# Designed miniproteins, single chains, continued (5): the designs that were tried, part 10

Each design is a single chain, and the fold is of that chain. pLDDT is the mean over its residues in the fold that is shown.

## One batch from the design tools (miniprotein)

Design m16318
Fold by ESMFold2-Fast:
Structure m16318 (fold): chain A 86 residues (1-86)
Amino acid sequence: SKEELIERVEKLIKELEELTKNAEKMSKEELVERFRELGQRARELAKMGYEALKRGEISEEEMKELLEKVEKKWREAAEKIKAKLE
């Protein structure tokens, strides 16, 4: 459902924010593995979003807004990981 998709996307965003916040406290190995796990979840949500779009449960504009929010938080997390690996 649209509600389930939005809830799962918001949960992913919160987990990305928490990863970014706690990056300095985490080991390099733990940080990379956590980021990989969140990436897998993002791909699963993208598939769910595409199916919702096909069913007309979500508009193209709403889907775009969700993707932009995830991309922003993903970029922030990736920058923190890159800094820690350097």
Scores: mean pLDDT 84

Design m16319
Fold by ESMFold2-Fast:
Structure m16319 (fold): chain A 83 residues (1-83)
Amino acid sequence: SPAEELARRLRERLKELGHGFIPEEDLRELAEWMVREGFPLDDETVEEAIEALIRTNYDVKKAKFLLGVDRGVRLLEEAVRSV
């Protein structure tokens, strides 16, 4: 499964960076969403997803918003906080 493979690569890279504490369920959720949204399964996509996870303090829901929205529309993430 492409989603399972993406989740595995994300987990491997995060552990290599010393960030192996993220829940596997959350990582699978992110990978499954990315595949469904049509993200290419390239190394560049893996790096982008890792950056989003780190930037959102490993909050998969916020990472999905960051990845699904153009980088210029960060205000959408703050709307989730009732702002």
Scores: mean pLDDT 73

Design m16320
Fold by ESMFold2-Fast:
Structure m16320 (fold): chain A 93 residues (1-93)
Amino acid sequence: SDDVIEELRKLIKETKEKVEELLEKAQKYKEQGKYQEAKRLLTIAMFVLTVTKSEVYFMIKVHKVPEEVAQELLDEIDELEKEFKKKIEEIEK
């Protein structure tokens, strides 16, 4: 239903904002020499992305979201995963 699509778009948006906040905080800890705190936040960020991706897949399947819209949502979460993976690798250097 349209309500499920709106809920999924909101979930992806909120996940993006949460991960961006975690990455900014991890970068600040790294700059302060707090490498263990930085690594912990990066691990949490990866976990949040993994959980959100699983939730998106589950909701698409259960609610039988139309294939065209499902592909759009999956492409969006995959692009976010690629973007954040690159940012995580940059912070880990």
Scores: mean pLDDT 86

Design m16321
Fold by ESMFold2-Fast:
Order: C-alpha cells, then sequence, then structure tokens
Structure m16321 (fold): chain A 93 residues (1-93)
C-alpha cells in the first residue's frame, strides 16, 4: 500500500542522485534510505515526502525533509569535486 509508494519515491531519489549528482548506486541508496528514515521519524506520508523532494515543501515537516535532502545533495557535490580533483592530480604524470 503506502510501502509501494515509498519504494517508487526511493527509486526516484536513487535515480536522480546517480544521474544528476553522479553518485554511485550504493551511496545513492544509502542517502535515499537516510532520507526515508528521517521522513518516517517526522511522520510524513508519501505525498509529503514527494513535496519535499520536488521542492514543493509547504509544511514545517516537509521543509525539514527538504533541508536534509539539500544537505545530502551538497555533500555529494563536494565529494564529486574532491574525486575530480584527485583524478586530475593522478593524470598529471
Amino acid sequence: MEEEKLREIREEIVEDLMTRYKAPREEAEEVADRLLAFAKELGLDPEGIRNAIEGKAESEKEKKLRLEYEIEKAMLLMKRSVDELEAKALAKK
């Protein structure tokens, strides 16, 4: 029931993180699982979670989840930048 909607949202988060933020699948799944666990603690339903993830957060709980998602995305971008710098350093022979 609600579990199927949560699974769809999880898959959407994982796909977005892999495609737009170049996260490895394992890391994208860990981020998605942390966000869904936090949403459960906040008592958000699937629509509330979707609103937060899509940037349509209206309630205080949705805004809290949106903030966590933005933090996770920022951390992935920082990690990607470090990986890119390391790759460039290793390419300099």
Scores: mean pLDDT 78

Design m16322
Fold by ESMFold2-Fast:
Structure m16322 (fold): chain A 86 residues (1-86)
Amino acid sequence: MDPKEELLEEIRKIAEEIVPELADAFVEALREDLDLLVKNELSEESKEEIKAAFEEVLRAYAAGDAEAYRAAAERLVEALRRAGKD
């Protein structure tokens, strides 16, 4: 299976636990970011970093913490950029 699709399936499970009503929307947004920022093969290290950062985004959103959400979203973008380089 495509490594990006494998990551997105794992992310969907996390999103369904934290934000079940919006899981599809968050997964679609991440798919778009992966397609835009990551053109190479994902390493296992990159997948774990992206999963951790995305879970922080979801938890901050669920908590209604706008400052935590912004910080987590910034870390997710950084993780995606690093994955695209290595």
Scores: mean pLDDT 80

Design m16323
Fold by ESMFold2-Fast:
Structure m16323 (fold): chain A 76 residues (1-76)
Amino acid sequence: MAEREAELRRRIAELETQADYHKKVSEEYKKLAERLKKAGASQEEIDTAEFMAKMHESQAKNLEAERDRLRAELER
C-alpha cells in the first residue's frame, strides 16, 4: 500500500511538471504568433507558431487527464 501510494505520488508529480511545461510552451507560442502578426511576418511563420501552440496545449490536456486519473486512484 505505502509503496504504491509513493509511486502514484511520484508519477502524479512527473505528469504535473510535464503538463506545466507544455502549458508554458503553448503560451510562449501564442505570444510569438501575436508578435509575428504585429511585425508583419509571413503567414507560414504565424501558422507554424499557432500550430505549435495548439500541439503543446493538447499534450498538456492529455497529461492533466492522466494526472487526474492517478489522483482518483490515490483516493481509493
Scores: mean pLDDT 85

Design m16324
Fold by ESMFold2-Fast:
Structure m16324 (fold): chain A 92 residues (1-92)
Amino acid sequence: MKEEVKKLIDELIRNALAGDPEGVEAALQKLDELSDSPVLKKLRINAVALAHLLDTRRRLEAEGKLTPAQREAFDREIAEVKAEIDKLLEEL
């Protein structure tokens, strides 16, 4: 399970960075098919948050609207969500 969850999070990140909403949704659906534990529910919540942060940052950067201050804020929040995901993965 832990290695399968890690692969799904990696797929989610890759697809979010590539701007592939279908790939992001597929990874989230596969997470939903895993056992309904409290840790997996928290992982899914954080995975959804990570996907939204990555997509928003990517869109703002592509449009030339991402200021240096916003970039730093997004990078910090993304790092915090990733750290929370890593902690939850250790609980599996």
Scores: mean pLDDT 82

Design m16325
Fold by ESMFold2-Fast:
Structure m16325 (fold): chain A 104 residues (1-104)
Amino acid sequence: MVSARVTVTLENGQKLTAEATAELGQSDTATKEMTVEGPPAKATVTMEHRVDGRLVSSATHEVEAKKGDKITVTAYARVTPDSASAATTVQIGDTWFTHSWSVR
């Protein structure tokens, strides 16, 4: 199993998570959205890619989010006989983060 997880946590307590999981011959995509509420807050973005529960790739980002910003998180996983891939993407307002992992 390949899994991709992206989590955005705001200082105001808001949290958004998308997770995609794939077994051999499968692909999965998960997209989640939220709007930033309350005052401007620091957002912590955590991206994790796992193979059979083992962490193979990760990234962490911090960015300021403003009230009214739209946050979109996308997680993607795919496994074929020849390859495995995981990707996570976050958009916070006008800021984008993408982290990907693949093997053949």
Scores: mean pLDDT 84

Design m16326
Fold by ESMFold2-Fast:
Structure m16326 (fold): chain A 91 residues (1-91)
Amino acid sequence: MLSLEELTELLKKFLFNPQELSLDERIELQNLLLDQKVPLEDIVEALAEVFVENPEKAEQAKQDLLETFSGNPWVQRAVEEAYKLALEKLK
């Protein structure tokens, strides 16, 4: 199972450098998000860290994720909560 740090790095690659993702890494990330095998709170924390590290790209990354996972309310909730958490951390 991915650690929070590994999940954060995988999400950062997915959002900003998707060409650096191996096929196995892409499948693993999609399975984690679609099958809800990682707790929502861990996804929220990992995404919030990505947004905090990339504040100028955070809004665009949020929109890209919401569009990519438009049919997945669990992922959409994680994205919305992560963005809110990132805004609180940037205070």
Scores: mean pLDDT 77

Design m16327
Fold by ESMFold2-Fast:
Structure m16327 (fold): chain A 66 residues (1-66)
Amino acid sequence: MSDEEFAKKTMNMVLKHSIEKGMSEEEAIKNLESAKESLISLGVDEEIVDKQLEEAKEELKKKVKE
């Protein structure tokens, strides 16, 4: 699995979990930011993580607000 695939899957899992738990947008964003820190600590490039984080934040806002 590539770093991009790993980061994307991790962000998608965190996003899905946050939505299923009925977390607020702010709580879900904090969870996604924690996932970013974990991915960077595992050696994933920050640019890859930031891209997947922003995609996950966009998806979250679309699902929570409309």
Scores: mean pLDDT 79

Design m16328
Fold by ESMFold2-Fast:
Structure m16328 (fold): chain A 60 residues (1-60)
Amino acid sequence: VREEIEALRAQLAAEVARLKAEHPDMSAGDYGAALVARSRPLIHRLAELEDQLMAEDAAK
C-alpha cells in the first residue's frame, strides 16, 4: 500500500507533464481546468490508499 501511494504520487506528476506535452498550445485556463479534472480522481484514490495503510497498520 505504501509503495502504491508513492507510485500514485509519481503518476500524478507524470500526468501533469504528459498533459502539457500532448497539448502544448493549450491556454493556461484550459490547462488548469484539465489538470484539476485529471488530478481529482487521483487525489480521491490517494485518500483511499492512505486510509487503507492506516487500517493495515492497525491490523498488525
Scores: mean pLDDT 73

Design m16329
Fold by ESMFold2-Fast:
Structure m16329 (fold): chain A 66 residues (1-66)
Amino acid sequence: MSEEQREEIRRYLMEEYGLSEELAERLVELAERRDFSGVGALLMTRAGLSAEQAERAVAYMMEVLA
């Protein structure tokens, strides 16, 4: 993943969902490994997002990484 893609995802998660920088960085690391099931699980369990919000966030992250 490029530095630009990493920064875009991090900013999106922090601005749209109010996630901490630490949590956003951990989610970026999972996305870099293409562990999108792990991303969804972490968003729901640690970030408190609904299943629908987590699904939308994962879809956006996949689009950025395409």
Scores: mean pLDDT 84

Design m16330
Fold by ESMFold2-Fast:
Structure m16330 (fold): chain A 60 residues (1-60)
Amino acid sequence: SREEILRLIGETLREVGDVIQKYLEQLRQNPSQREEIDKQAEEEIKKILEEFRKRYRELE
């Protein structure tokens, strides 16, 4: 349903926001590890978006 899709979007945005907050904190603490931190954040966001895409396809 549309309501379920909107809730899924909201949950996905919150999860992405959590990754961004963690990413910024890690960069602040370890700026010399930027490339590794960038890769980890990108992989976590990709996983969240792939999960969103799969769940979205299961909804009406």
Scores: mean pLDDT 84

Design m16331
Fold by ESMFold2-Fast:
Structure m16331 (fold): chain A 66 residues (1-66)
Amino acid sequence: MEEEKEKKIEELGKKLNELTKNREKEKVRELLKESVEEYSYLLTRAVDKALEEQKERLELQKKLEE
């Protein structure tokens, strides 16, 4: 069911947010690597995109502060 897949993705998203707040990028990737095996093609892309977008936002914020 689509609903079940969404629920699992949301749970992984919450874990990602928690680990991201602690800035444990390596642990995020290790945890998600095991989890994303089930949904590798979508979740791996989503994780990489989220991490890249967060990096871009931080870089832009730094320039705006200067």
Scores: mean pLDDT 68

Design m16332
Fold by ESMFold2-Fast:
Formats: sequence, C-alpha cells, structure tokens
Structure m16332 (fold): chain A 70 residues (1-70)
Amino acid sequence: MSAEELAEKLKELLERAGYPEVTIVYVNPEGGVAMGRLKDGGTAHLFASSDDRVLVMREENGRTKFEGIR
C-alpha cells in the first residue's frame, strides 16, 4: 500500500468515526502503518494488516487510553 493510500484510509476511517480534523504525522508504507494527530490532542494509528484496524490513543489524567475504531 502506498503512503498516499495509507494516509487517505486513516483519514477516511477517522472521519467516519467522528474525527474529521486529522493531521497526518507519519506514514510507513513498508510497515503498513500510518499515524495521525487528533484535534483533541490524541493520536491514531492505522495498521494495514489483514483487518486495517485503527487504534486511537489519548492522554487522560496522565494515563494513555486506548480505543479501537472500525
């Protein structure tokens, strides 16, 4: 998958889940990974494995909270 395809897929999945203002920070086509920053200061990771899952990570009271998106 290309860098452009990974970035677009991450944005599309996050927009569908209610996160429309995503900044792409990092794309690794060889590793099949993209990372974006959310408006609220969290990060989202796309893993282009068999399931194309997105993992959202947010800081809350000094702890990292994880949320899966479909």
Scores: mean pLDDT 72

Design m16333
Fold by ESMFold2-Fast:
Structure m16333 (fold): chain A 59 residues (1-59)
Amino acid sequence: SMEDIINEILEKVREMLEKGASGKEIKDYVDEKIKEYNLSEEEIELIDRKAAALALEIL
């Protein structure tokens, strides 16, 4: 499902943040996944909000 895809993207973002990846590296990864799965604006906004919450939790 699309929810499973979004959760996979967010799990990878969490892994990247925990490993000290730069914001550019994370953005490039998310942008690639947006293109790969043709994500909607609503799905992109959801990923952005949840990724920001993860960054505040981890950093």
Scores: mean pLDDT 85

Design m16334
Fold by ESMFold2-Fast:
Structure m16334 (fold): chain A 91 residues (1-91)
Amino acid sequence: VKEVIDKIEEAVKLMEEGDLRAQLEGFRLIGEAYKELVERDPTNETARLLALVAERMERAIEKFGRDYVDSLIDKLEELRKKLEELQKALA
């Protein structure tokens, strides 16, 4: 779970810094994070929610550009906090 949190944190930093290439790399990292969670536990409600958010974010960068991505960074931070709570509950 820590690896997933780290990838989300790195993705947020890239998107905040970011030209379009950095934003696309950020979404690639989010996609990897969600894939890892789904592979570990596909019945996990949090993993399913993250999968939906990740797919929407990937489409949003292509269609709506920077303004929409900035609004999604807040949602990413909320999801990262939920993952941290999950990690603590599992530890």
Scores: mean pLDDT 64

Design m16335
Fold by ESMFold2-Fast:
Structure m16335 (fold): chain A 95 residues (1-95)
Amino acid sequence: MPSLLEQALRKLKELTEKRTKEVLEDRSKEMGWEKVPSDEEVEKDPNLLVLRGQSILKSGVEIEEELRKQGLDELGDQVLTQGLGESLSYRLRGW
């Protein structure tokens, strides 16, 4: 059985993937791109990796707020800390 932390981190990953796709769709419209970049194209482009980093941070905050409503403040802090660390990693790779 995955731990509560592992389940929360799985939700973080899923929500990050969803938000990253939405942000890439918005960026594609703004830039006039013919198609939304694939996950492979995002990993190769530092500017797109920064957008993924922003998405994981926002997702971490949302999950932390949901966990706080359930009285799971410590678990929420762990998820937010993981999201911050991964967000910083992507931003550093994007620079």
Scores: mean pLDDT 75

Design m16336
Fold by ESMFold2-Fast:
Formats: sequence, C-alpha cells, structure tokens
Structure m16336 (fold): chain A 70 residues (1-70)
Amino acid sequence: SMLDRFEKAIEKTVELLRKRLSNDKEVQEKIDKILEILEKAKTSDEKERQKLIAEAMELVSEVIIRAFKA
C-alpha cells in the first residue's frame, strides 16, 4: 500500500541520516523517536497509522533542517 511505501522510505532516510550525523546526540535521539513511532504505526489502525506517519515525517523534517544548519 501507499502507507507501506512511505514507511519504508522514512526508515531508509533515517538510516542514512543516522550514519551521516552519527556524532549529533540530539539527531540520534530524534531518529530513535521516529523509529519508535514507525514501529507503533505497524500495529495501529489505518487512521492512527496515518497520524503516526505524519508525526514521523515532521520529525524527519526537523532532522533534515538541523543537518543543513550544521
């Protein structure tokens, strides 16, 4: 499904960010939170899953913005 594709894209993106920003503790903590949200999404109903994916995407955006300002 489309949600499965978004989840895989986020997982791949955060794995790349984890490797590139390995020395940034705040970034690592946000990545851990994103992965926790994605894990919760896998067992949630469709409506809750959409909300959790949106929350994960907001956190990914914060990590990307921080990476560009470093």
Scores: mean pLDDT 81

Design m16337
Fold by ESMFold2-Fast:
Structure m16337 (fold): chain A 77 residues (1-77)
Amino acid sequence: MLETAKEYVKKAEKTGDKLDVLTAASLIRSEAVKLLKEGINEKEAQKAIEHADKAMRTGDIEEVKKAIEYVEKAKKG
């Protein structure tokens, strides 16, 4: 789901479509929740959830990008 979230971010950057921002945020939030439940880099996973939730509230693409960055950090160790 990480790659799919990144694809929706690229689409949103071209179109300005808030639905693409919300879709990307939802996908990355689900990934972060899985990491948190599995105990993988819980601090980074929690920050990803916080940024995804803010993106869903505001439609801010920069918050989705931050959420993606934290999920990537969590997965790398």
Scores: mean pLDDT 83

Design m16338
Fold by ESMFold2-Fast:
Structure m16338 (fold): chain A 94 residues (1-94)
Amino acid sequence: ARAQAEKVAEEAIETARKLAETGGWSDEAKQYLEKAIEYLRELAEASVDQAPELAKRAAEYMAKAVEKSSNKITATAAANKILIGAQEVIRLLS
């Protein structure tokens, strides 16, 4: 379960970072993505009790990344990858 949760988080992170290397991502948008990634990594190592708050923080930072990106398509795709990854990590930790 934990090893699978870490793998799910890592795959979501890799995909989101590749999407952030497309045109239209500001340095500020990329910084918000890196903050969301920090919370997703903490989520993969967290207890079940802490998991919802860490997932919420990752989602909040992805919303900020989308707001600061002029490429809404790839920014939204990155946000979806992080959010789906977070939900699957929570499922695996339960």
Scores: mean pLDDT 86

Design m16339
Fold by ESMFold2-Fast:
Structure m16339 (fold): chain A 68 residues (1-68)
Amino acid sequence: MTPEQKAEAQRLAREALREAGASETVIRAVEAEISRTDGQDAIDAAVNAVAAYSPALAEELRARLESL
């Protein structure tokens, strides 16, 4: 992932987690994990975190992240 793709992935994950009702602590942890990982691992980290709250939002997020 480029730095711009990582920033967009963090933004999309943050919006999905907030919509799902995740705490700011969880959102920050997921953003940090995306920053430390790359490619498919970063996508999986974001999608799996959102899926714990909302499977529907996780599927939407997966489609958006795979299009980056």
Scores: mean pLDDT 83

Design m16340
Fold by ESMFold2-Fast:
Formats: C-alpha cells, structure tokens, sequence
Structure m16340 (fold): chain A 82 residues (1-82)
C-alpha cells in the first residue's frame, strides 16, 4: 500500500525531527501502530530473523532497517499477545 508506506515514513521522519529538536520522540498514532503490527504480523519471528541475517550478509542497509523493525514489532506483538 503506497499510502501506508508514506504514513510509516512520515511517522519515522516525525520522530527523527523531534529528536533533533531535543524533544522526546512521540508515540505513533494508534492507527499507524495498528497498521505496522498488521504488516509485520505477516512475517513470523523466524522469518524476520532470517531476513535480518540475509540483509546483513548482503550489506543492504534499507533491508537491514526493515528487518530490524519487523523483529522489533514482532517481539512487541508477542509481548502484548500475553
């Protein structure tokens, strides 16, 4: 989804801008958090870990960032599911 990717990037940019301004980074809106969870839930933890290994081996920085985010979100989902 183009719109979802745009919103996710806007959320990340906002957090970076807040950090640069010396403000604590805001939490993403609930809608964005749910969308991120839904997207990442398509990847199992094992798949996300394998993606990270693969990305590191290739040296693809963008893929490494995406894989780390997927692992972080999956871990958060598992924590909340209990």
Amino acid sequence: MEEFEKERLAWRKRQVEEALAGKPMSRAPEEIQLAVKAETAALDREEAEKLLEFAKEKGDEKLIEKAKKALETQEWIEKKAK
Scores: mean pLDDT 61

Design m16341
Fold by ESMFold2-Fast:
Structure m16341 (fold): chain A 94 residues (1-94)
Amino acid sequence: EKVLEDALARLRQAHEEYRKFLEEKGYENSAKEVEKSLAADEQLLRDAPLEDIPRLTEIQIEVYEGLKLIVEAIDKLAENGKTPEDVLAELAAR
């Protein structure tokens, strides 16, 4: 169905943009983790009822946009004398 095909295309685009964003910021390990999660995200769309696919796709895209804002905030904190490793270590402890 075109709805699923369009949803998968939009998800793949958002995922690739987020992966490139992380690579440009130098977060290579995070970029690799995002790459590995794509298959699970695609499977979630394939298993969803057709009526839920558009909303679920928008939610998935919004999650990637929210993650970009979080990464930008982390980057800004690092500029103020915190190392990126310090910030990532604190997040990994949760």
Scores: mean pLDDT 76

Design m16342
Fold by ESMFold2-Fast:
Structure m16342 (fold): chain A 70 residues (1-70)
Amino acid sequence: MSEEQLNKIKEEINRLGVRAVLSVDDPAIIAEIEKLTKETLEKLEKAKTLEQARNLFEEYKRRVEELLKK
């Protein structure tokens, strides 16, 4: 996996996180989204393959959607 590919996925995670936070008025849900974003970015630093990085992003999207459903 290239540094450029990793940075692109990090940017997509951050953009999704910001958009999710802006769509929610509940401070508790906002805090959970921010925590999830931070934890996902930390896991992404340990990803060695593009497939691992993409799987982390897909998991992040699912978990954000679950939080927004509350």
Scores: mean pLDDT 83

Design m16343
Fold by ESMFold2-Fast:
Structure m16343 (fold): chain A 58 residues (1-58)
Amino acid sequence: LQEEIDRLYKEYKDLDKKSKKYEKKGNTDMAKKLRKEAKRKYDEASRLGLELVDRRHR
């Protein structure tokens, strides 16, 4: 679980960086898409983190 959380957080960071690059180049559509994906990865990592704290529960 910890490895999966770390991986998702890293993917979030990478997607956020790519989103910023596209935004700077004026590709707002792609930037927004990547931003949405980054948010999704972050939310997944947060949910797994909560589960890791309460390993005996859902």
Scores: mean pLDDT 76

Design m16344
Fold by ESMFold2-Fast:
Structure m16344 (fold): chain A 65 residues (1-65)
Amino acid sequence: DEERARAYSRIAAAGHSLTTDPEKIKAVDDAVVRGYILDLSRGAVIREVARVLGVSPATLSRAVR
């Protein structure tokens, strides 16, 4: 869970938006980050993903911009 939260923090720091494009997802080297992008692309609710990661939905929403 903490590792997953750090993965989202890394996305935010790098200025990346989460994507549903399979080619872009495949290019993500961090397997944990790629797994969460896939979950979101399959229609996972942001609030549930944020709960699992231990972050607020607002923090996760900022990370996907």
Scores: mean pLDDT 54

Design m16345
Fold by ESMFold2-Fast:
Structure m16345 (fold): chain A 95 residues (1-95)
Amino acid sequence: KRKELLQEYTRLLNELYKKLKEEAEKAGEKLTQTDLEVLELHYVYGYSQREIAEILGISQSTVSKRLKKIESLLTPEIRELIERARELKREIEEL
């Protein structure tokens, strides 16, 4: 059922955010809610920097800076979680 897939997506996204925060702490970086939203919109949903800026009401330069920070924190394990989230999101949309 759609509800069960949405719960799985939420659990997966929370695991991804937890691992990303751990990598940020190791790098001396602080993750904000905006960083997490930019990650989801860009890597899971596939939105452009311009589209993300419009959705979040921020500048494209802010989106670019956030993406550079996020990209520096992406381990193979985090990239695998992103791919799983992308697949699950696609499955949910086809219901």
Scores: mean pLDDT 84

Design m16346
Fold by ESMFold2-Fast:
Formats: structure tokens, C-alpha cells, sequence
Structure m16346 (fold): chain A 108 residues (1-108)
């Protein structure tokens, strides 16, 4: 369900924006999500940013997790996960696993 997935991604992005506005700004330079109506961003040139709207559903959470892991400040990682984990657990265990795998790889 594309609409539910996009709303879940928007909730994760909102948590990041509220917790770490600087990392959120850096993340928005790496990814693009057209369906996030509060984000006034032009569509990126091919290869310049990851277009989440064009990524297969099964990879969206992995790639989002990786991008967040690469940008999130070390001191805010625990609080971010504490706020985001309940959101992902409420929807789909597979999405949670893919997100966490990406997040861990982004930290390296």
C-alpha cells in the first residue's frame, strides 16, 4: 500500500526533523520523496539524490535507514530509535528489519 508506506516514511522524517533539524536537512540533500507535501523540493537529477518514490517497496525502508544512519548525529541515535521503533513495529516486522539493517550499515 503506497499511501501507507509514504505516510510511515513521513512520520519517520518528522521525528528526525524535530529531534535533529541539521541531520534532517542533510538527509533531504541525499533523498527525495515527492509525496511528502510539506517538503518543497524539486525532483533531483538522475543519480544526484535517491528518489524514494521510484524505489521498489521492499528496498525503501532499507535505503531510508541507511541514509539516516549516514546523517544522524551519534549523540541522537538512541533517542531517534526509541521514537521510531514503535512506529515501525505497529506496521510491519519486515519493514522494521530492513530499516534497522540499513541504519546499521549507514553507521559504518
Amino acid sequence: DKEIINEEIKKILTVLKELDPESYEKLMQKIYLKSASYLPQPKPATGERLDLDEVPEEEKFYLLGKAIGETLSEDKREEFLKKVLPLLKATDEERLKKFLKGFEEGLK
Scores: mean pLDDT 70

Design m16347
Fold by ESMFold2-Fast:
Structure m16347 (fold): chain A 72 residues (1-72)
Amino acid sequence: LRELAAALSPAQAAALREAARLSKGRVTDEDIRRAAERTGVPEAVVRRLVEALGYDTERIEDVLVMWEILRA
């Protein structure tokens, strides 16, 4: 989680935040597509990040908290 959080760009973090916001505990392909559209991040990039986090909304939220801590 920490290594993934450290590697996130602001745009990738925004895409993950949007995917988590749209999801119901598990991220769907539709959530990935919409997050990509709204943030301008390529869908393939959003998919790889979500896949690395097991399509789990809580894991994505944990990574985003860590990302904010590392940027502070």
Scores: mean pLDDT 84

Design m16348
Fold by ESMFold2-Fast:
Structure m16348 (fold): chain A 81 residues (1-81)
Amino acid sequence: NLEIEEKIEQFKKFLEFTYGKHPNEISVEELVKVTGLPKEKAQEAIDLYKENTPDSEIAQKVFELPEEKANEVLKEFYKKN
């Protein structure tokens, strides 16, 4: 299992990489490279993103972040953007 800090960094990279992009502009291979996720998990993240799944739910399901940590990351991300 990854440390919680590592999972937070992976999720931040996902948010930064996907921000302002249409779902069809996101490749599985590029997302794997950016986040370090296994291909299967990267595909799951893209599929959820295409379904307009809330970022907090993607954080919990794919990145295995607790809800509290997901919300902290999102709050800081959207303060900047």
Scores: mean pLDDT 83

Design m16349
Fold by ESMFold2-Fast:
Structure m16349 (fold): chain A 80 residues (1-80)
Amino acid sequence: MKEVKVRSVEEAIEVVRKEKPKIVYILANKDKLDLAEEIRKALQKEFPDVTVHRPLSGIIMSVSLDRAIPDDALVLIVEE
């Protein structure tokens, strides 16, 4: 699992293109859910072969989601 902070749709696309993940998880607090959903839609459109999960709401800093997120997944943390 690799965690990367992103602030925009364009940053998220560049990270996915570089990392070439099979699965992407998007983490955002409630105030960033709209941006997280835009990122999800853009990634699904640009990378149809990548499994992009719906954004997970909540404040997640450095939590271990080992049981929920596979080791080979990319985790995008939506920040300002």
Scores: mean pLDDT 73

Design m16350
Fold by ESMFold2-Fast:
Structure m16350 (fold): chain A 77 residues (1-77)
Amino acid sequence: MSEEDMERLVEALRRAVERTGPDDSGERVAQILREELEAAGIKVLDVRAGPDFAVVTVELADGHRVEVTVRAGARPS
């Protein structure tokens, strides 16, 4: 896993979370995640929406796959 690819992923996730509010649906979280990840040049393989969260699976430039869960209005720690 490339350090630069991971930094780009983390920055895209940070931007996505900043766009979400605590009352956003999982579908809205999923849409925001897809938009921010694609804008960062990250390949999105799958997105699953829950009630107040989304799970996204991405492929980094080196072929590594990462699964991330983001909740509406939550900050990644």
Scores: mean pLDDT 76

Design m16351
Fold by ESMFold2-Fast:
Structure m16351 (fold): chain A 100 residues (1-100)
Amino acid sequence: SDRELRIELIRRAAEVAIAAAEKALASGKHDKEKLEKVIEYAKKALEKAESDIEEAIEYLAKAEVIVEPELSLEEAKKLLKEALEEVVKGGRDLLAAPTP
């Protein structure tokens, strides 16, 4: 279903964000406090993905704003929602294709 695909995409985005931030922390080349906040917000997004998709997106957007401070929270939320719906649409189009 579209909902199950949205949940899976949010979970994958959160897992990627956690892995990237943990790798950056291990390098010692970046702001530790900011990276710890990225991990915190991404973990919250993962926790909320199945129960509250809107809250999960907001946490991912909060993590993104730390990495890209030129984005507003509302801009980050909009971009994440647009990207999510494009992937969901692509998944539906793939399922509608004639089987080879």
Scores: mean pLDDT 80

Design m16352
Fold by ESMFold2-Fast:
Structure m16352 (fold): chain A 88 residues (1-88)
Amino acid sequence: VSALARALADWSRSEQVRLVAALLRPDRDAALDFLRAALNREIPDDLSRDELAGLVAEETGLPRSAIRAALDSDEPLSDAPLRSRLFG
C-alpha cells in the first residue's frame, strides 16, 4: 500500500477519485513528478490518461474506470472540500 493510498484511507471512494483527478488533470508533468515521489517508482513520461488511471488504480485500489471517468469529466474541480479534508 502506497503512502498515497494510506493518506486517502479515511476518505469516501468518490472523494478519493476526485482528489486523484484534481492532481492529474491540470498538469501532466507535475502529476507524473508527484506520482513518482508518492508511489516511489519509475513512471514513463509518455503514459496516456488511461495508463495513468491504471497505475493509480493499481497503487490505491480504486477502480481504473472511475479514475478514468473523473479525468475525462468536464465538471469543474473544487478544491475547497479537498483542502478541508487534508488540512482541517
Scores: mean pLDDT 62

